# Designed miniproteins, single chains, part 25

Each design is a single chain, and the fold is of that chain. pLDDT is the mean over its residues in the fold that is shown.

## One batch from the design tools (miniprotein)

Design m812
Fold by ESMFold2-Fast:
Structure m812 (fold): chain A 62 residues (1-62)
Amino acid sequence: AAGAVATALVDYTASTATELSLAKGQTVTITALHDDGTATATSLATGQTGLVPLQYLQVLAA
């Protein structure tokens, strides 16, 4: 759900300007979920927002 907090399970490198690069263990806030299996997320470390595949995120409780 939107507003969830998640941690990156692996290093993810953005391949396009619309995607978000993450290092393993970085915390992000999920602002939108998409039906294609991606999420719009904001990195708490960098403040950058972009698309990340949900398969690379561990959603935290609350």
Scores: mean pLDDT 77

Design m813
Fold by ESMFold2-Fast:
Structure m813 (fold): chain A 67 residues (1-67)
Amino acid sequence: EAEKLFEEAKKALLEGDYEKAKELAEEAIRALGKETAELLKLLASAYLGLGKHEEAQEYKKKAEELE
């Protein structure tokens, strides 16, 4: 369920488990069949935590475009 995956991804992000947050957010997108601004913002935060600044900026930009 996408809602459960999103909630677990947020918990992982708060705990500093950025790789798990990324994985769960990606699974939530796949379960929904589309990208939402909320999920893309979560992915941007997870990538930033992983030190992947270029990917984080791309996801943040996509999230802004959806809003």
Scores: mean pLDDT 82

Design m814
Fold by ESMFold2-Fast:
Structure m814 (fold): chain A 77 residues (1-77)
Amino acid sequence: SLGERLMYEAAVGNLKGVEELIAQGADVNYADPVTGETPLHVAMRMGHEEIVELLLKNGADPDAKDKEGRTAADLAE
């Protein structure tokens, strides 16, 4: 799905891939069915600052919690 691809591109730090998937209608608030992590959680955990900014500009929810009750901010170093 577009959401699964968005999670992957956010994890590997591919800013261009994230931009293209958002343009194709990917849900920036997609939640992984196992972990509850969103693309914002993954980008924050991996330290991809430019992707974090892009996701937030496109409506990513900074207060979304994963299945462990963690927000993206809780995963920042």
Scores: mean pLDDT 86

Design m815
Fold by ESMFold2-Fast:
Formats: C-alpha cells, sequence, structure tokens
Structure m815 (fold): chain A 95 residues (1-95)
C-alpha cells in the first residue's frame, strides 16, 4: 500500500521524466506515479511530487477506488504534499 522512496528511485524518476516518460500513465489499479509519490512516507516524497507536477502530472487523476493523490496525502497527514497538490490545482473547485 505504501512505497519507500529512496534517493536512487528519485534520481531515476528525474532521468525518466527528462527522457519523456508519460507522467500520466496509469497502472493496473489506475494509479499514476503521482499517486505512489503522495502515498509515500519517505522524506523524499515531497521532492518526487514536485518533480511530477513540474513534468505535467494530472493532479486530479483518480485511481480505480476514485481516489486522487490529494486524498492519499491527506490520509497520510503529509501537509506539505497536500499544499503542493492544492497549489497545482488538485482541488476540483479550482477548475
Amino acid sequence: MELELTPEQLERLREALKAGVDVNLKDENGNTLLHYAARSKSPLAEEAVRLLIEAGADVNAKDKNGKTALDYARENGNEKIVELLKEAGADESLK
């Protein structure tokens, strides 16, 4: 349910985004990379979320449970990630 984000994974994410990986690609459960970053309790999760937002991640993407990255950040008490997602338009009232 939660991912451990390592410095090596964060660096590979930066390289993948520069190489043009589809930042909005959904897995079998409808999760994007942004969902996984927002679920992470790693101190590097904030940096991963920033990188994904800058790369054009859809902050309002829903997984198969109807949850957004903002929902997972709230559930985990990651106030900094909640703030980053809201600034990027994660609240549907800001459409």
Scores: mean pLDDT 76

Design m816
Fold by ESMFold2-Fast:
Structure m816 (fold): chain A 62 residues (1-62)
Amino acid sequence: PRVTVRAVKDYEAKSEDELSIKKGDVLEVLKVINGEEVEARNLATGKTGKVPAKYLELVSVE
C-alpha cells in the first residue's frame, strides 16, 4: 500500500543518504528501515533519502 506522511518540523540531512525536509512537506514512504527511520520520497522535490520517523506524521495508507 502507498503510505503518505507529513513533516511535523524541519529536518536538515546530516549525511548523503539522508533527506532534508521542511515542516508541511508531504512524503511517500518507500521503506521502513526500523522503528526510528524510514526511506521516503519528498513529493514536492522528488528527492529520496532516510528521515527520522519522529519528524513524520501519518496522512494516509492506500
Scores: mean pLDDT 83

Design m817
Fold by ESMFold2-Fast:
Structure m817 (fold): chain A 71 residues (1-71)
Amino acid sequence: GEELKKEILRRIGEILRLIGEIIDLERELKRAKEEGDEERAKELEERIKKLKEEIKELLEEIRELSEELEK
């Protein structure tokens, strides 16, 4: 059971790191939009979208590991 808990905690740590990256990119995106830099804003939005998709995948993995931990 301990190895499953460690796997869950590792993925939680990765999610927190990705959230930090998204926060930084969201601040850059706000500045790009305020400056009218549409190309930079589009690139930042695409990067944020990919990071959010990575978080979604990690959350699904945590769900599956949590189901195994309850057994």
Scores: mean pLDDT 86

Design m818
Fold by ESMFold2-Fast:
Structure m818 (fold): chain A 60 residues (1-60)
Amino acid sequence: GPKIARALRDYTGTHPWELSFKKGDLLEILKEYPDGTALAKSLTTGKEGVIGTADVEVLA
């Protein structure tokens, strides 16, 4: 099934490849990278972008 994470804090993307989100938003993790980033899709907005994995909690 989809790998879902919850945003631990608000984040406003400063680059066009970054995903903006608010605390409590649910994100689908599409691909994880070894540098502590991931490609994710917001379940709130439907937009895709890069997130910092430290800003989210992966749900079981």
Scores: mean pLDDT 86

Design m819
Fold by ESMFold2-Fast:
Structure m819 (fold): chain A 58 residues (1-58)
Amino acid sequence: MLVRALYDFSSSNPNLLNFKKGDILEVLEVLDDHTIKAQSLSTGKTGLIPSYLVEPVE
């Protein structure tokens, strides 16, 4: 499932994935209601993201 970033996000936490508004991410795993494990299609990096910062894309 692909999602699009609604906002820029950056964190010093190594478990969290940094991304820019408009980035497309592949959802790898849904951990809970607020946390998704995803891979950035632009960078190839994987990490945890807040689910409320992204929206589904077709």
Scores: mean pLDDT 82

Design m820
Fold by ESMFold2-Fast:
Structure m820 (fold): chain A 111 residues (1-111)
Amino acid sequence: ELSGADVLFEAARKGDFEKVKELVDAMLENGGDINAKSPSTKWKGYTALHMAAASKSPNAVEIVKYLLEKGADVNAQDDETGETPLHLAEKAGREEVVKVLLEAGADRSVK
């Protein structure tokens, strides 16, 4: 459910890959959506993939790949600025994450 998404978002942001896998599996078993958006005023409209793409952790690449394998929308847009995970990775200077997202079909023309 949605409360689990906030814990997942923090784990993805910190690069805790084992915790991300645990939380994603639990969320999906409870009928949760891998593309669930944060209702938080700080992360409004962000998905777990947005949080992973902006992560400065060395595990960010593996988490991004894992979320994409679970059906995360590579072109998901946040509700305030229309930013995609690719935009966040580029802003954060995460060159390897940018490459993975582009290989997965990320479109730079999406806002």
Scores: mean pLDDT 78

Design m821
Fold by ESMFold2-Fast:
Parts: C-alpha cells; sequence; structure tokens
Structure m821 (fold): chain A 60 residues (1-60)
C-alpha cells in the first residue's frame, strides 16, 4: 500500500526509519503492540523501519 511522508521524521531507535517530507513510502505492516506504529519502506532509499502513522498519508 503506497503512502507519502507529510512531515520530516528522524529515527529515535535503530528499528525506526528516517525520512523527509514528500518521500514515497510503502506500508508493509502495522505493529501488534501499537497500531499507531507502522512498518514502512522508503522507496527512494530502499530502507525499512518503523514509523508513527501520523507522519504518513496513504495515497493508494
Amino acid sequence: MEAIAVYDYTAKTPEELSFKKGDKLEILGISEEDPTLWLVKNLATGEVGWVPAIYIEITS
């Protein structure tokens, strides 16, 4: 499922993803422990990590 970053985000832990506003993302999953935390891939860098869902918007 495709998404776009609506704000810049800097990873707080090694498991999180850093990205810039306007980066194209792919949503890979949702955390079972915290449904506000989504696993995404940055399509520009190929990196994968956890991101707070409020920083991204679903585009497809």
Scores: mean pLDDT 81

Design m822
Fold by ESMFold2-Fast:
Structure m822 (fold): chain A 91 residues (1-91)
Amino acid sequence: SIPGLTPLHIAAREGDLEKVKELLKEGADVNAKDSNGRTPLHLAAEAGHLEIVKLLLEHGADVEAKDYNGKTPLDIAKEAGHEEIAKLLEE
């Protein structure tokens, strides 16, 4: 099978906080990259899921990770208009 997205990418994108917690507890790679070079943190930031962004950061998500377009999670949050997430990623 061709891996497009991990379960953690999907849960982060969909805003499923409890599933994100479960997957991280089970040892999911917080910095896994999808076919576009995006991590779960990129997808949570794009979708505006502030609590998931916080949880991923607590588990060592790389705030400087660049997707294949050279964009960080901060760049994605700013482009999506998620000001609270952008502020969190700047700290």
Scores: mean pLDDT 87

Design m823
Fold by ESMFold2-Fast:
Structure m823 (fold): chain A 152 residues (1-152)
Amino acid sequence: ALEHLKKGIEALNQGKYEEAIEYFKKALKEDPDNAAAQAYLGEALYRLGKYEEAREYAEKALELDPENFRAQLVLGKVLYQQGKYEEAIEYAEKALELDPRNFEAWLVLGKAYFQQGKYEEAIEYYEKALALDPNNQEAKANLAEAKAALAA
């Protein structure tokens, strides 16, 4: 049980998303109420672009553990991909309350505020993301675009 969860996390960290999914499914077969396994399965599905399935597993994780950081982050990312920017902001903010050093949560906030035309807020959150990962090319490009939009 615990070994399948650990192997899934290792595969996920190596970018082996399909292998990670199989390990998380094995963990859930042994313990269906494992909120961590539900949340990690949601993340792996998100990485494969399976946004509807990712959302379902992240929501299940939050039903079991409402303060599950990973499930909140996955929901924020999925809701952003679905164009639900206000809801994406809410879940990214909840994730940051639990882990304020999460690069992806700051990036989701910046992107969601940018899509709402709130360029000053988008700039602030992209700068917070870049403080955690200064060489991230996506965050640098997004910051430049937000600054250009604000200046227009």
Scores: mean pLDDT 90

Design m824
Fold by ESMFold2-Fast:
Structure m824 (fold): chain A 111 residues (1-111)
Amino acid sequence: NVEAQDENGETPLHKAALAGNLDKVQELLAEAKEKGLDINAKTKPEYGSLTALHAAAISGNLLVVDELIKAGADTKALDSKGKDAYQVALEENPDLPEGLKEGLERLLKEK
């Protein structure tokens, strides 16, 4: 159920996005659209105030990031430290391959 937030405020969409599970992300986005649900839901502040887009960026999966953006995810949403999804991806994965960093910058920062 895409509506279900756990005790940390995580939705199934957060978990699928962090796992880089494109098929599950697409399923959950279709359900959210049908039900008019907010895909920009944040985890609790003590757990970082992360959106599913932050989680996708941390995963480094460009296809999942692209699907969330196409579904209307807010690329300017900030975590509890004031960081957007691109900044969080670099902080959590400083050794991310250069091609993935360029892909994330292109999708999240708009050139």
Scores: mean pLDDT 81

Design m825
Fold by ESMFold2-Fast:
Structure m825 (fold): chain A 70 residues (1-70)
Amino acid sequence: EEIEKLKNEYKEKLAEIQARVRDLLARHGVKVEPGLPQEVTPEVRAELQRLADEAFSIQEEYKKKYEEVK
């Protein structure tokens, strides 16, 4: 099933992005908790934005693929 394969591929790609976000925050000693946000450095923020942009690109790519499968 094409849709199931797309879902699994999408989940794997997002999981990789999430793992990279967690690794980035851990390497810089940043802890983020609900209700008590930690301030990040401009460098970490730039890296997080890059990862967010990459995640958005993946989302747009799979949105297009889902449209093609209908």
Scores: mean pLDDT 73

Design m826
Fold by ESMFold2-Fast:
Structure m826 (fold): chain A 101 residues (1-101)
Amino acid sequence: GGERVDEDLDWLLDRLVGEEGVEVARRMSEEALAELIAGFARRLSSAEGTEKVARALLAAYRAGHVKGAREGAKAAIEVARQGEDAERSIAIIERAVKEAE
């Protein structure tokens, strides 16, 4: 059901932005990470929400999932362009990508 899926996404985001984030990201495929980051971006439309997306993105890069992280970043930027804080949210994502590279 929708509620359980949303709870699972919140839980997984908290794990990815926490101390075990890199280990969690390592257990996922490039495709799964890209889809998950895009899902977080769709759920989190504010600049503050995008900072959590950026931390999840950094965990993916640090886990060595460069392709999944890049695809996730592109999807997150596309979502951010339609959001309330587009310019600020895009800047947050771009800074995370630069920090990881």
Scores: mean pLDDT 76

Design m827
Fold by ESMFold2-Fast:
Structure m827 (fold): chain A 56 residues (1-56)
Amino acid sequence: MAGDSPLHVAARIGSEELVKTTLALGSDRKALDLQGKTPLDIARENGHEKIAELLE
């Protein structure tokens, strides 16, 4: 399964603009990637605290 959503990519990169844009487009915050992780999990793993706050 190709599980990476645009929101997972934005969280991995740590781009606030991409996160805000993908959320505005209706991206699912609770979507799971191939490893069963949410965009919030990805942001936390990469130390992007501000992105994690946006995904809460």
Scores: mean pLDDT 78

Design m828
Fold by ESMFold2-Fast:
Structure m828 (fold): chain A 66 residues (1-66)
Amino acid sequence: MDPALERAFRAFDRDGDGVLSREELRALLESLGLTPTDEQIAAYDKDGDGVVDFEEFVALLGSVAR
């Protein structure tokens, strides 16, 4: 995996449990210079409970960063 992306993810993962809320994920992507839409974030939140893991984060980045 990209170590820069993993480090950025860990910076927003305060509990170290490998998951982010949708709000934290949005803030992380904005810190990387990206602006995902709410529908893009929701598409990677499979359970709809507002939690996204690192693998879903990487998949979202692939869609947003092109």
Scores: mean pLDDT 71

Design m829
Fold by ESMFold2-Fast:
Order: structure tokens, then C-alpha cells, then sequence
Structure m829 (fold): chain A 72 residues (1-72)
């Protein structure tokens, strides 16, 4: 849907280094701001699953793939 495209655009805009990563905290803020009926807990769960390394860095391509699977 529109939400996933907006998130992709936001990630690309924020990923100034072009390394494919965005901070988990910033990703969380963006997801909350786009607010398509997601609770804070659901956003946290999605980020936790995407942040496999636990470094607070999320590969946004993998995160988008997860969101597509959840049909957001």
C-alpha cells in the first residue's frame, strides 16, 4: 500500500551514506509518524525482528520485505 512506499522513500532520504541501513530509533519514529493503525508495540516487534545484529541498525530493504509480508 501507500504506507510501504512512503517508508521506502523516507529510508532512502534518511540513508545519506547509501549503505542500506537506518537507525532503529529513527525507523521507529518514522513508522509512528506514518501511523497506519500500528501500535508502538507492533512497531517495536517489527524493528526487533529486522535488527538481527542488535546494533540498533536496520537494513531497510529487509524491513520493507517484512512489511510487505505483513501487508502494510
Amino acid sequence: GVLKHLIVFSFQFFDKDGNGYISAAELRHKMRNLGQNLTDEEVDEMIREADIDGDGQVNYVEFITMMVGRKL
Scores: mean pLDDT 64

Design m830
Fold by ESMFold2-Fast:
Structure m830 (fold): chain A 72 residues (1-72)
Amino acid sequence: GAEKQEKLVSEFFGALLEEDEEAVVKLLDNGLDVNAQDAFGVPLLLQALSIKNEDFRLEVVKALLDRGAQLP
């Protein structure tokens, strides 16, 4: 349901703040919609493109694209 996706999206942003690549992959593999949006309508892929650490950004963007995330 919507509550489950909202929780997974929140956990995804927590993983981005912690730079936890393993947590990002686990969330995606456990039912986070790769095309999900935050409360402001911003897609996860656009959030990933805003990551400051280049290596972590590349891995998160790759994980999303490999699972079918669409550019807006």
Scores: mean pLDDT 81

Design m831
Fold by ESMFold2-Fast:
Structure m831 (fold): chain A 160 residues (1-160)
Amino acid sequence: MAEELAQRLQQVRDTLSTYAKETGLESVREMAALTDEVLAQFQQLSEEQQEAVARLVDEMVGELNEVLARAVAEGLSTEEIIERVFEEMRRLIRERAPESEIPKLLEVVELAREAALEVKRILEEKGLSEEDITGEVIGFLSTLVFAVAAYAAMLVVQSS
């Protein structure tokens, strides 16, 4: 679990760094920097804390992927899919994060939401079909969800 989480964080960082270079978006660059910080802090945790973070990430990502799958199955627009996933992420943060960390975590959720919407706009400007835009945004959204969930899980475990 912990080694797999470290490998997934590395992949998420590399993906966000590629999107930041290709799009020039500050929101994506800030998400990449956050993922680097999470990876560096995760490597300093005890084995027990790394397993606790890995479990919380898997639980949060699992719940968010179920919401994403339902939104897609309902035939929602790309924008409605983005809004539904980030509203669920805000709910999970309010329920699971330490009260002191909630404001900071909600700012990170808003940053990730802005990044998803800006990437959607760039794909629309490139003239992609609605189906192709939805596919690309879902892939990027899964990357953002993982980064935010990992950051939230880190703060929960460090506050326990």
Scores: mean pLDDT 89

Design m832
Fold by ESMFold2-Fast:
Structure m832 (fold): chain A 66 residues (1-66)
Amino acid sequence: MTPEDEAQVAVIKAVRALEAGNEKEALEYFKRADELDPERQLGKGLADALINAGVKSKALEEASKL
């Protein structure tokens, strides 16, 4: 898998962790996505989009500050 593919998988895992209520795990995956693809920053971008959509989570707030 390329780093870009791994970043996409990481954001999918982050969303699943959020749905399960695992905010700590979700934040780790958002950070991992941005580490794997720092140019696209999929973790920060998705966190910003979810916050704008009205999703409230401490993990999303921290991920948006990456």
Scores: mean pLDDT 81

Design m833
Fold by ESMFold2-Fast:
Structure m833 (fold): chain A 115 residues (1-115)
Amino acid sequence: DLDMIYDDEVEFLSPLHIAAREGNLELVEKLLAEGADVNAKDNRGYTPLHLAARNGHLEVVELLLEHGADVNAQVKAGPYKGYTPYDLALLNGHEEVAKLLEKYAKENGLEVKKK
């Protein structure tokens, strides 16, 4: 996608961060198949799962979780320090993403951490 190319020129995120932020499901799958770290963190501690959840990309969230994304990863710096993907989904009104994150955690014997 052209928007993905513009993000690569402007921001220093990994390709997987950009694909997850943009909701590019096909590119997320391709990058994971090529060995991209599903839990890669940017300079502030955002993972691809944080960015997909923040933007409400339900299918990308599901795909990242299936590949072992840390449902309880926390942002390390900035105004959202300590926020999980669940917190960012709710903050941005993406209730279906938040429900998916809780369901995944329960099915895998985990508790989703909440603010």
Scores: mean pLDDT 80

Design m834
Fold by ESMFold2-Fast:
Parts: C-alpha cells; structure tokens; sequence
Structure m834 (fold): chain A 143 residues (1-143)
C-alpha cells in the first residue's frame, strides 16, 4: 500500500494526497500494521494527527497484538504517545500477545519521560504483570 509507505516515511503531503484519493486509512500490511502503527512507531507526529483526523483506528492491533500506542511507547516518541492517549478510545492498558502494556515496553527500553507520562495517565496499572510475571518496574533499565 502506498499509504503504508508514505506513513512509515513521514511523508505528510503524500499521506494527505492518498487519503483525498480514497486510500483506506486502516489498510494493513502482512504483519497487520496500519498506517497509524507505522507513523507512531517512527514518531511522525503530524502524520499521526492527520491519520486520526481521517478515522484511523487508535485500537488497531498488529500480528503481535500491539496497538500504535505500544509502538510509540517502545520507541520513546513522547509527543506521539501524548496525542494517542488524548484520542477517544485509546486503551492505556492494552496488552500485546506477551501480555505487555505500553508501559512495559517504555520501561524495558528506558524511555523515562514516556514512563512518567503513562504512569500519570488515568487507568494505568504500574503493577500489571506480563505473561512471565514481570511488572513495568521489573523491566526498568538504569533504575
């Protein structure tokens, strides 16, 4: 999908053109990733915003059970995490196939500002355990 490639590359003008031409905002690649997953993973804030304005599913899950919020948190994209959390229907406690929340992934990768933002979000459970019994605190790097 040209929209998936444009979203992954952060090409805002190309994303706008493709959406105006009727491209499926919720198109999926072979890994179940949507344009919103790819833009969020790569920290393309304005592409994330445009996709959400055009009806992108904030709770879309890829083949690993990860939402766009999981991918943004894993990669430390603070302002993308903030925008996704402000979107209606966002689930701060979404669990991937390993039972990991966005907070687990941010903690494992040492993204301290993202960890702080997620902990301050209503509905966040700092004591949530993944499928091997680890909490986000257990995964903190450099604690």
Amino acid sequence: SELLEAAENGDLERVRELLAAGADVNARDSLGRTPLHLAARNGHLEVVRLLLENGADVQARDIAGRTPLHLAARNGHLEVVRLLLATPGADVQARDIAGRTPLHLAAENGHEEVVELLLATPGADPDARDNVGLTPQDLLKGA
Scores: mean pLDDT 92

Design m835
Fold by ESMFold2-Fast:
Structure m835 (fold): chain A 98 residues (1-98)
Amino acid sequence: LNKKLLEAAVAGQLDEVKLLIENGADVTAKDKYGRTALHLAAIEGHKDIVKYLAENPEYSYLLELKDKGGLNAGMLAALFGHEDIASYLEVTAAKNAR
């Protein structure tokens, strides 16, 4: 399940991401670089998956999780040229801090 969740996030398969989480996949599961599904979706520019994970109040802590390079999902989105996702994650993290 966890490996399939990370693969679905990279591939932009929102319906598969939803199904895997419903079937008990761990949303904190990490690849060898410490990257979660949220990190990978942000890197690949899959805004629909990013919004699905970031807008769920139970997963708000994912926004602050850092990979082995010390980068959170918003920082990774910016690094990979997805400024709309980076801005979205920054605003969402600020809202959750209030």
Scores: mean pLDDT 82

Design m836
Fold by ESMFold2-Fast:
Structure m836 (fold): chain A 68 residues (1-68)
Amino acid sequence: DEAVELLKKAIETGDVEEFAKAMLILLKKEGLNNGMTLKEAIDYVNTLLEERGVSVKELAKAALETLE
């Protein structure tokens, strides 16, 4: 599963782009992809990180745990 591998990379690297790519794949599977671009997804994730005071690693770990 490409989304799971991207989430694992985001946990290792803390790279917002890896998490944003995983989010776009998951949204597409749920039929919730509203034509969002990678740049828009990155901007959205950065906003969430700032508002919640969490790291990419924390967010990616939580997402991976909820997919089980």
Scores: mean pLDDT 79

Design m837
Fold by ESMFold2-Fast:
Structure m837 (fold): chain A 60 residues (1-60)
Amino acid sequence: SSEELKELKKKYEEILEQLNKLIEEARKNGYVSKEQQEELKKLEEELKKIQEEAEKLLEE
C-alpha cells in the first residue's frame, strides 16, 4: 500500500535472487565455500531485518 512497502518487497526479491545464486553455485561445486557461507549469513540477517520492518508496517 505504501511506497516503503514496495521498496521492502523489491529489496526482499533482490536478496532472494542472490540467495538462489549462491545455492546454485554451491550445488555446482558440491560444497559451500567459507566466502559463500559468510555471504549467506549476511543475506539471512538482511531478510530478518526486512521481515521485522514489514511486520511493523502491517501493525496499525
Scores: mean pLDDT 79

Design m838
Fold by ESMFold2-Fast:
Structure m838 (fold): chain A 96 residues (1-96)
Amino acid sequence: MLSELEARLLEAARAGDVERVRELLAQGADVNAKDPETGDTPLHLAAENGHLEVVRLLLEAGADVRAQDHNGFSPLSLALLNGHEEIAELLTEALR
């Protein structure tokens, strides 16, 4: 069940709000929470929107780099699709 805490984490990751992501993770938000409509995790949303610092924070918190959304996209796939090369390199290294 998606709590208000997890809904706020997904929104903060989409927005690139590093400070908010850090606060929400410190409050115990599930780093691997999924949007019930899309299956997107915070890592998917940060990678799609080019938020490198949020991607680093989520990886440090144990985000699942292999998670697939409802369309079968991984965070790496979304970074590549949107031309975020530095994020794609970081996620590729995390897959090793």
Scores: mean pLDDT 88

Design m839
Fold by ESMFold2-Fast:
Structure m839 (fold): chain A 117 residues (1-117)
Amino acid sequence: MEKNEAGMTPLHIASFNGDAEKVRELLANGADVNAKDSDPETGYTPLHLASASGTEEAPEVVELLLENGADVNAKDTNPEKGLTPLDVAKVNGNKEVGEKVVEVLKKNGADLNAKPG
């Protein structure tokens, strides 16, 4: 898969934008659902970025990624924090979207007792 300057794939960008149609297209074309960005401080997967999305479509994108084998408990590459998608969803700038994303992640096996870091 091609990456931009930040090492983000098209799937990372579509996931953050809540573009469910583009997410479906990219996954159907063999996009790596668990691709990490190349930033050594972040290492976000598409699921991390979908969980950070404040769009109404974010819960749908999270479900699509999980249905396609996204690691619900993926940790970012930050050596001090190790944030999961659930950690990211809890600090979502849109409270209603964040709460819906948290419920989708919990339903799909998110570890509620995972320590950050």
Scores: mean pLDDT 78

Design m840
Fold by ESMFold2-Fast:
Structure m840 (fold): chain A 120 residues (1-120)
Amino acid sequence: SMLVDSLRKGLLLFPGGDTSHLSEKERELLRAAAGGDLEKVKKLLEEGADVNAKDSLGLTPLHLAAAFGHLEIVELLLSQPGIDVNAKDIYGLTPLDLAEIMGHEEIVELLKSQPGIDLS
């Protein structure tokens, strides 16, 4: 659909969201999650970066890793205490919604298996 294609294009233009309200560590976490840099994500989380940090579009590290198909980063983020698996972006889309839109079947299955996941 035209809407799905527009959402895909928006995700492909990341970093498209304004991150000026975030610390440099949180900006790096969002970029590393989108870019598939597993070791940098690990380091930033160990250094206390907010796992639930949001850009101006409401995208979290989990949204970006799920949208771009970075399974190992999704697994790492889901292991973190306090992770919000149901975080909604400005369009009301969750990480699960983005994984489904982008066709990342293994990430969809992993997210659906999480305790407290919203399937509505």
Scores: mean pLDDT 82

Design m841
Fold by ESMFold2-Fast:
Formats: structure tokens, C-alpha cells, sequence
Structure m841 (fold): chain A 90 residues (1-90)
């Protein structure tokens, strides 16, 4: 289904985000976050609010991982992404 394709793309982007954190590649990490936010917007437009919540939950996990690595700039970028996605739901 279209929803299953979005779930697959989101999971692949989160795998790439974890890799960028491990490599400390901030530029690549920001690019991936931007794509995650765009897919969250697409999911919301399609009424897949369960998927939007899933994305927020995954970003919160990613935030804890970045914080555990002492990567404050990446952590801040994730917090900004979460806020932007939460605003879509208002």
C-alpha cells in the first residue's frame, strides 16, 4: 500500500540518520532530518496520523541517542524537527 511505502521510506531514513550520527556528519544528518519532516507532512496530508505519531516517537528515540553521544548540535536539530512536526498537527 501507499502507507506501507511511506513506512519503509521513514525506516530507511532513520537508519541513515543513525549512520550520520555515528559518523558525526552533521550536514548529512540535517539533510536526512529535512526529508523526515517532509515525509511527516505527507503522512499528515494523507490522514496517516498514526504514522506521524510513529515518526515523532522515532525522533524522540534518535534524540536520546544523539544526547548519549554528546552531540548537542544534532540533538538541537532533532528537537527543532519534533516541534515542526507537532505544529502540523495543530
Amino acid sequence: SEKDKLIKEINELFEKALEAIDKKDYEKFKEILEKIVELAKEAAEKGYYDLVKYIIDKLRSLLEYAKSKGLDEMAEAIEEAIREIEEILK
Scores: mean pLDDT 88

Design m842
Fold by ESMFold2-Fast:
Structure m842 (fold): chain A 86 residues (1-86)
Amino acid sequence: MEREERAARLLGLTPEQLRALFKKYDKNGDGKLDYEELKEFLSDVLRRPITDEEAEELFKRADKNGDGYIDFDEFVDLLVELFSPE
């Protein structure tokens, strides 16, 4: 909850808007982002192209269950780490 609020605020969004944005990139409708979907989202959010090397590192860091997808909770944790590494 608080992590979602923090991640959303770091992007200038509400938690509801952050969830809506996640669903927008979830083209499969499975509640998870694959590698390409995450890369597209990160490029948009960071307002710059993201390299394959960066995307691979971030994907491996976020994919805590090793299923090859990033769920919403893993995604929120990744955003907090990227924008607020405390």
Scores: mean pLDDT 74

Design m843
Fold by ESMFold2-Fast:
Structure m843 (fold): chain A 70 residues (1-70)
Amino acid sequence: VSFSNQGLTSLPELPADTTILDASNNNLTSLPELPASLRSLQVYDNNLTSLPELPASLTNLDASGNNLTS
């Protein structure tokens, strides 16, 4: 599922069967609860200060270009 480069400040509720999420190049300050099926999370170039609990199924993560280490 792709939400990249849409100027979003928040994401909608994600379907419980979501395996791939690309929400890069937005203005996100937080993420919703991530589905347990998620395998890939691309959230680079946002304004995130923290990540929610990451699902154990997650194999690929790119959260670069955020403010996660303050």
Scores: mean pLDDT 80

Design m844
Fold by ESMFold2-Fast:
Structure m844 (fold): chain A 75 residues (1-75)
Amino acid sequence: QPSEAEIKDAFKHFDKDGDGTILTQELGTVMRSLGYHFRNEAEVQEEIENMDADGNGTIDFPEFLTMMGNRKATV
């Protein structure tokens, strides 16, 4: 299972602008890079809806960490 340091490293890789956020469309790719596998795209979309509470199309690092703490890896 990914450590907090691995999660931070992956998040930084997808944070193209260095603003501390990633696009919701990148979430599936970030999760897969950390060893999480989704059975279908609907599962990815459910995670996006749960994390993107502001509806702004971006995910902050604290939101991402909270989701990772509440979700188990699917592998």
Scores: mean pLDDT 68

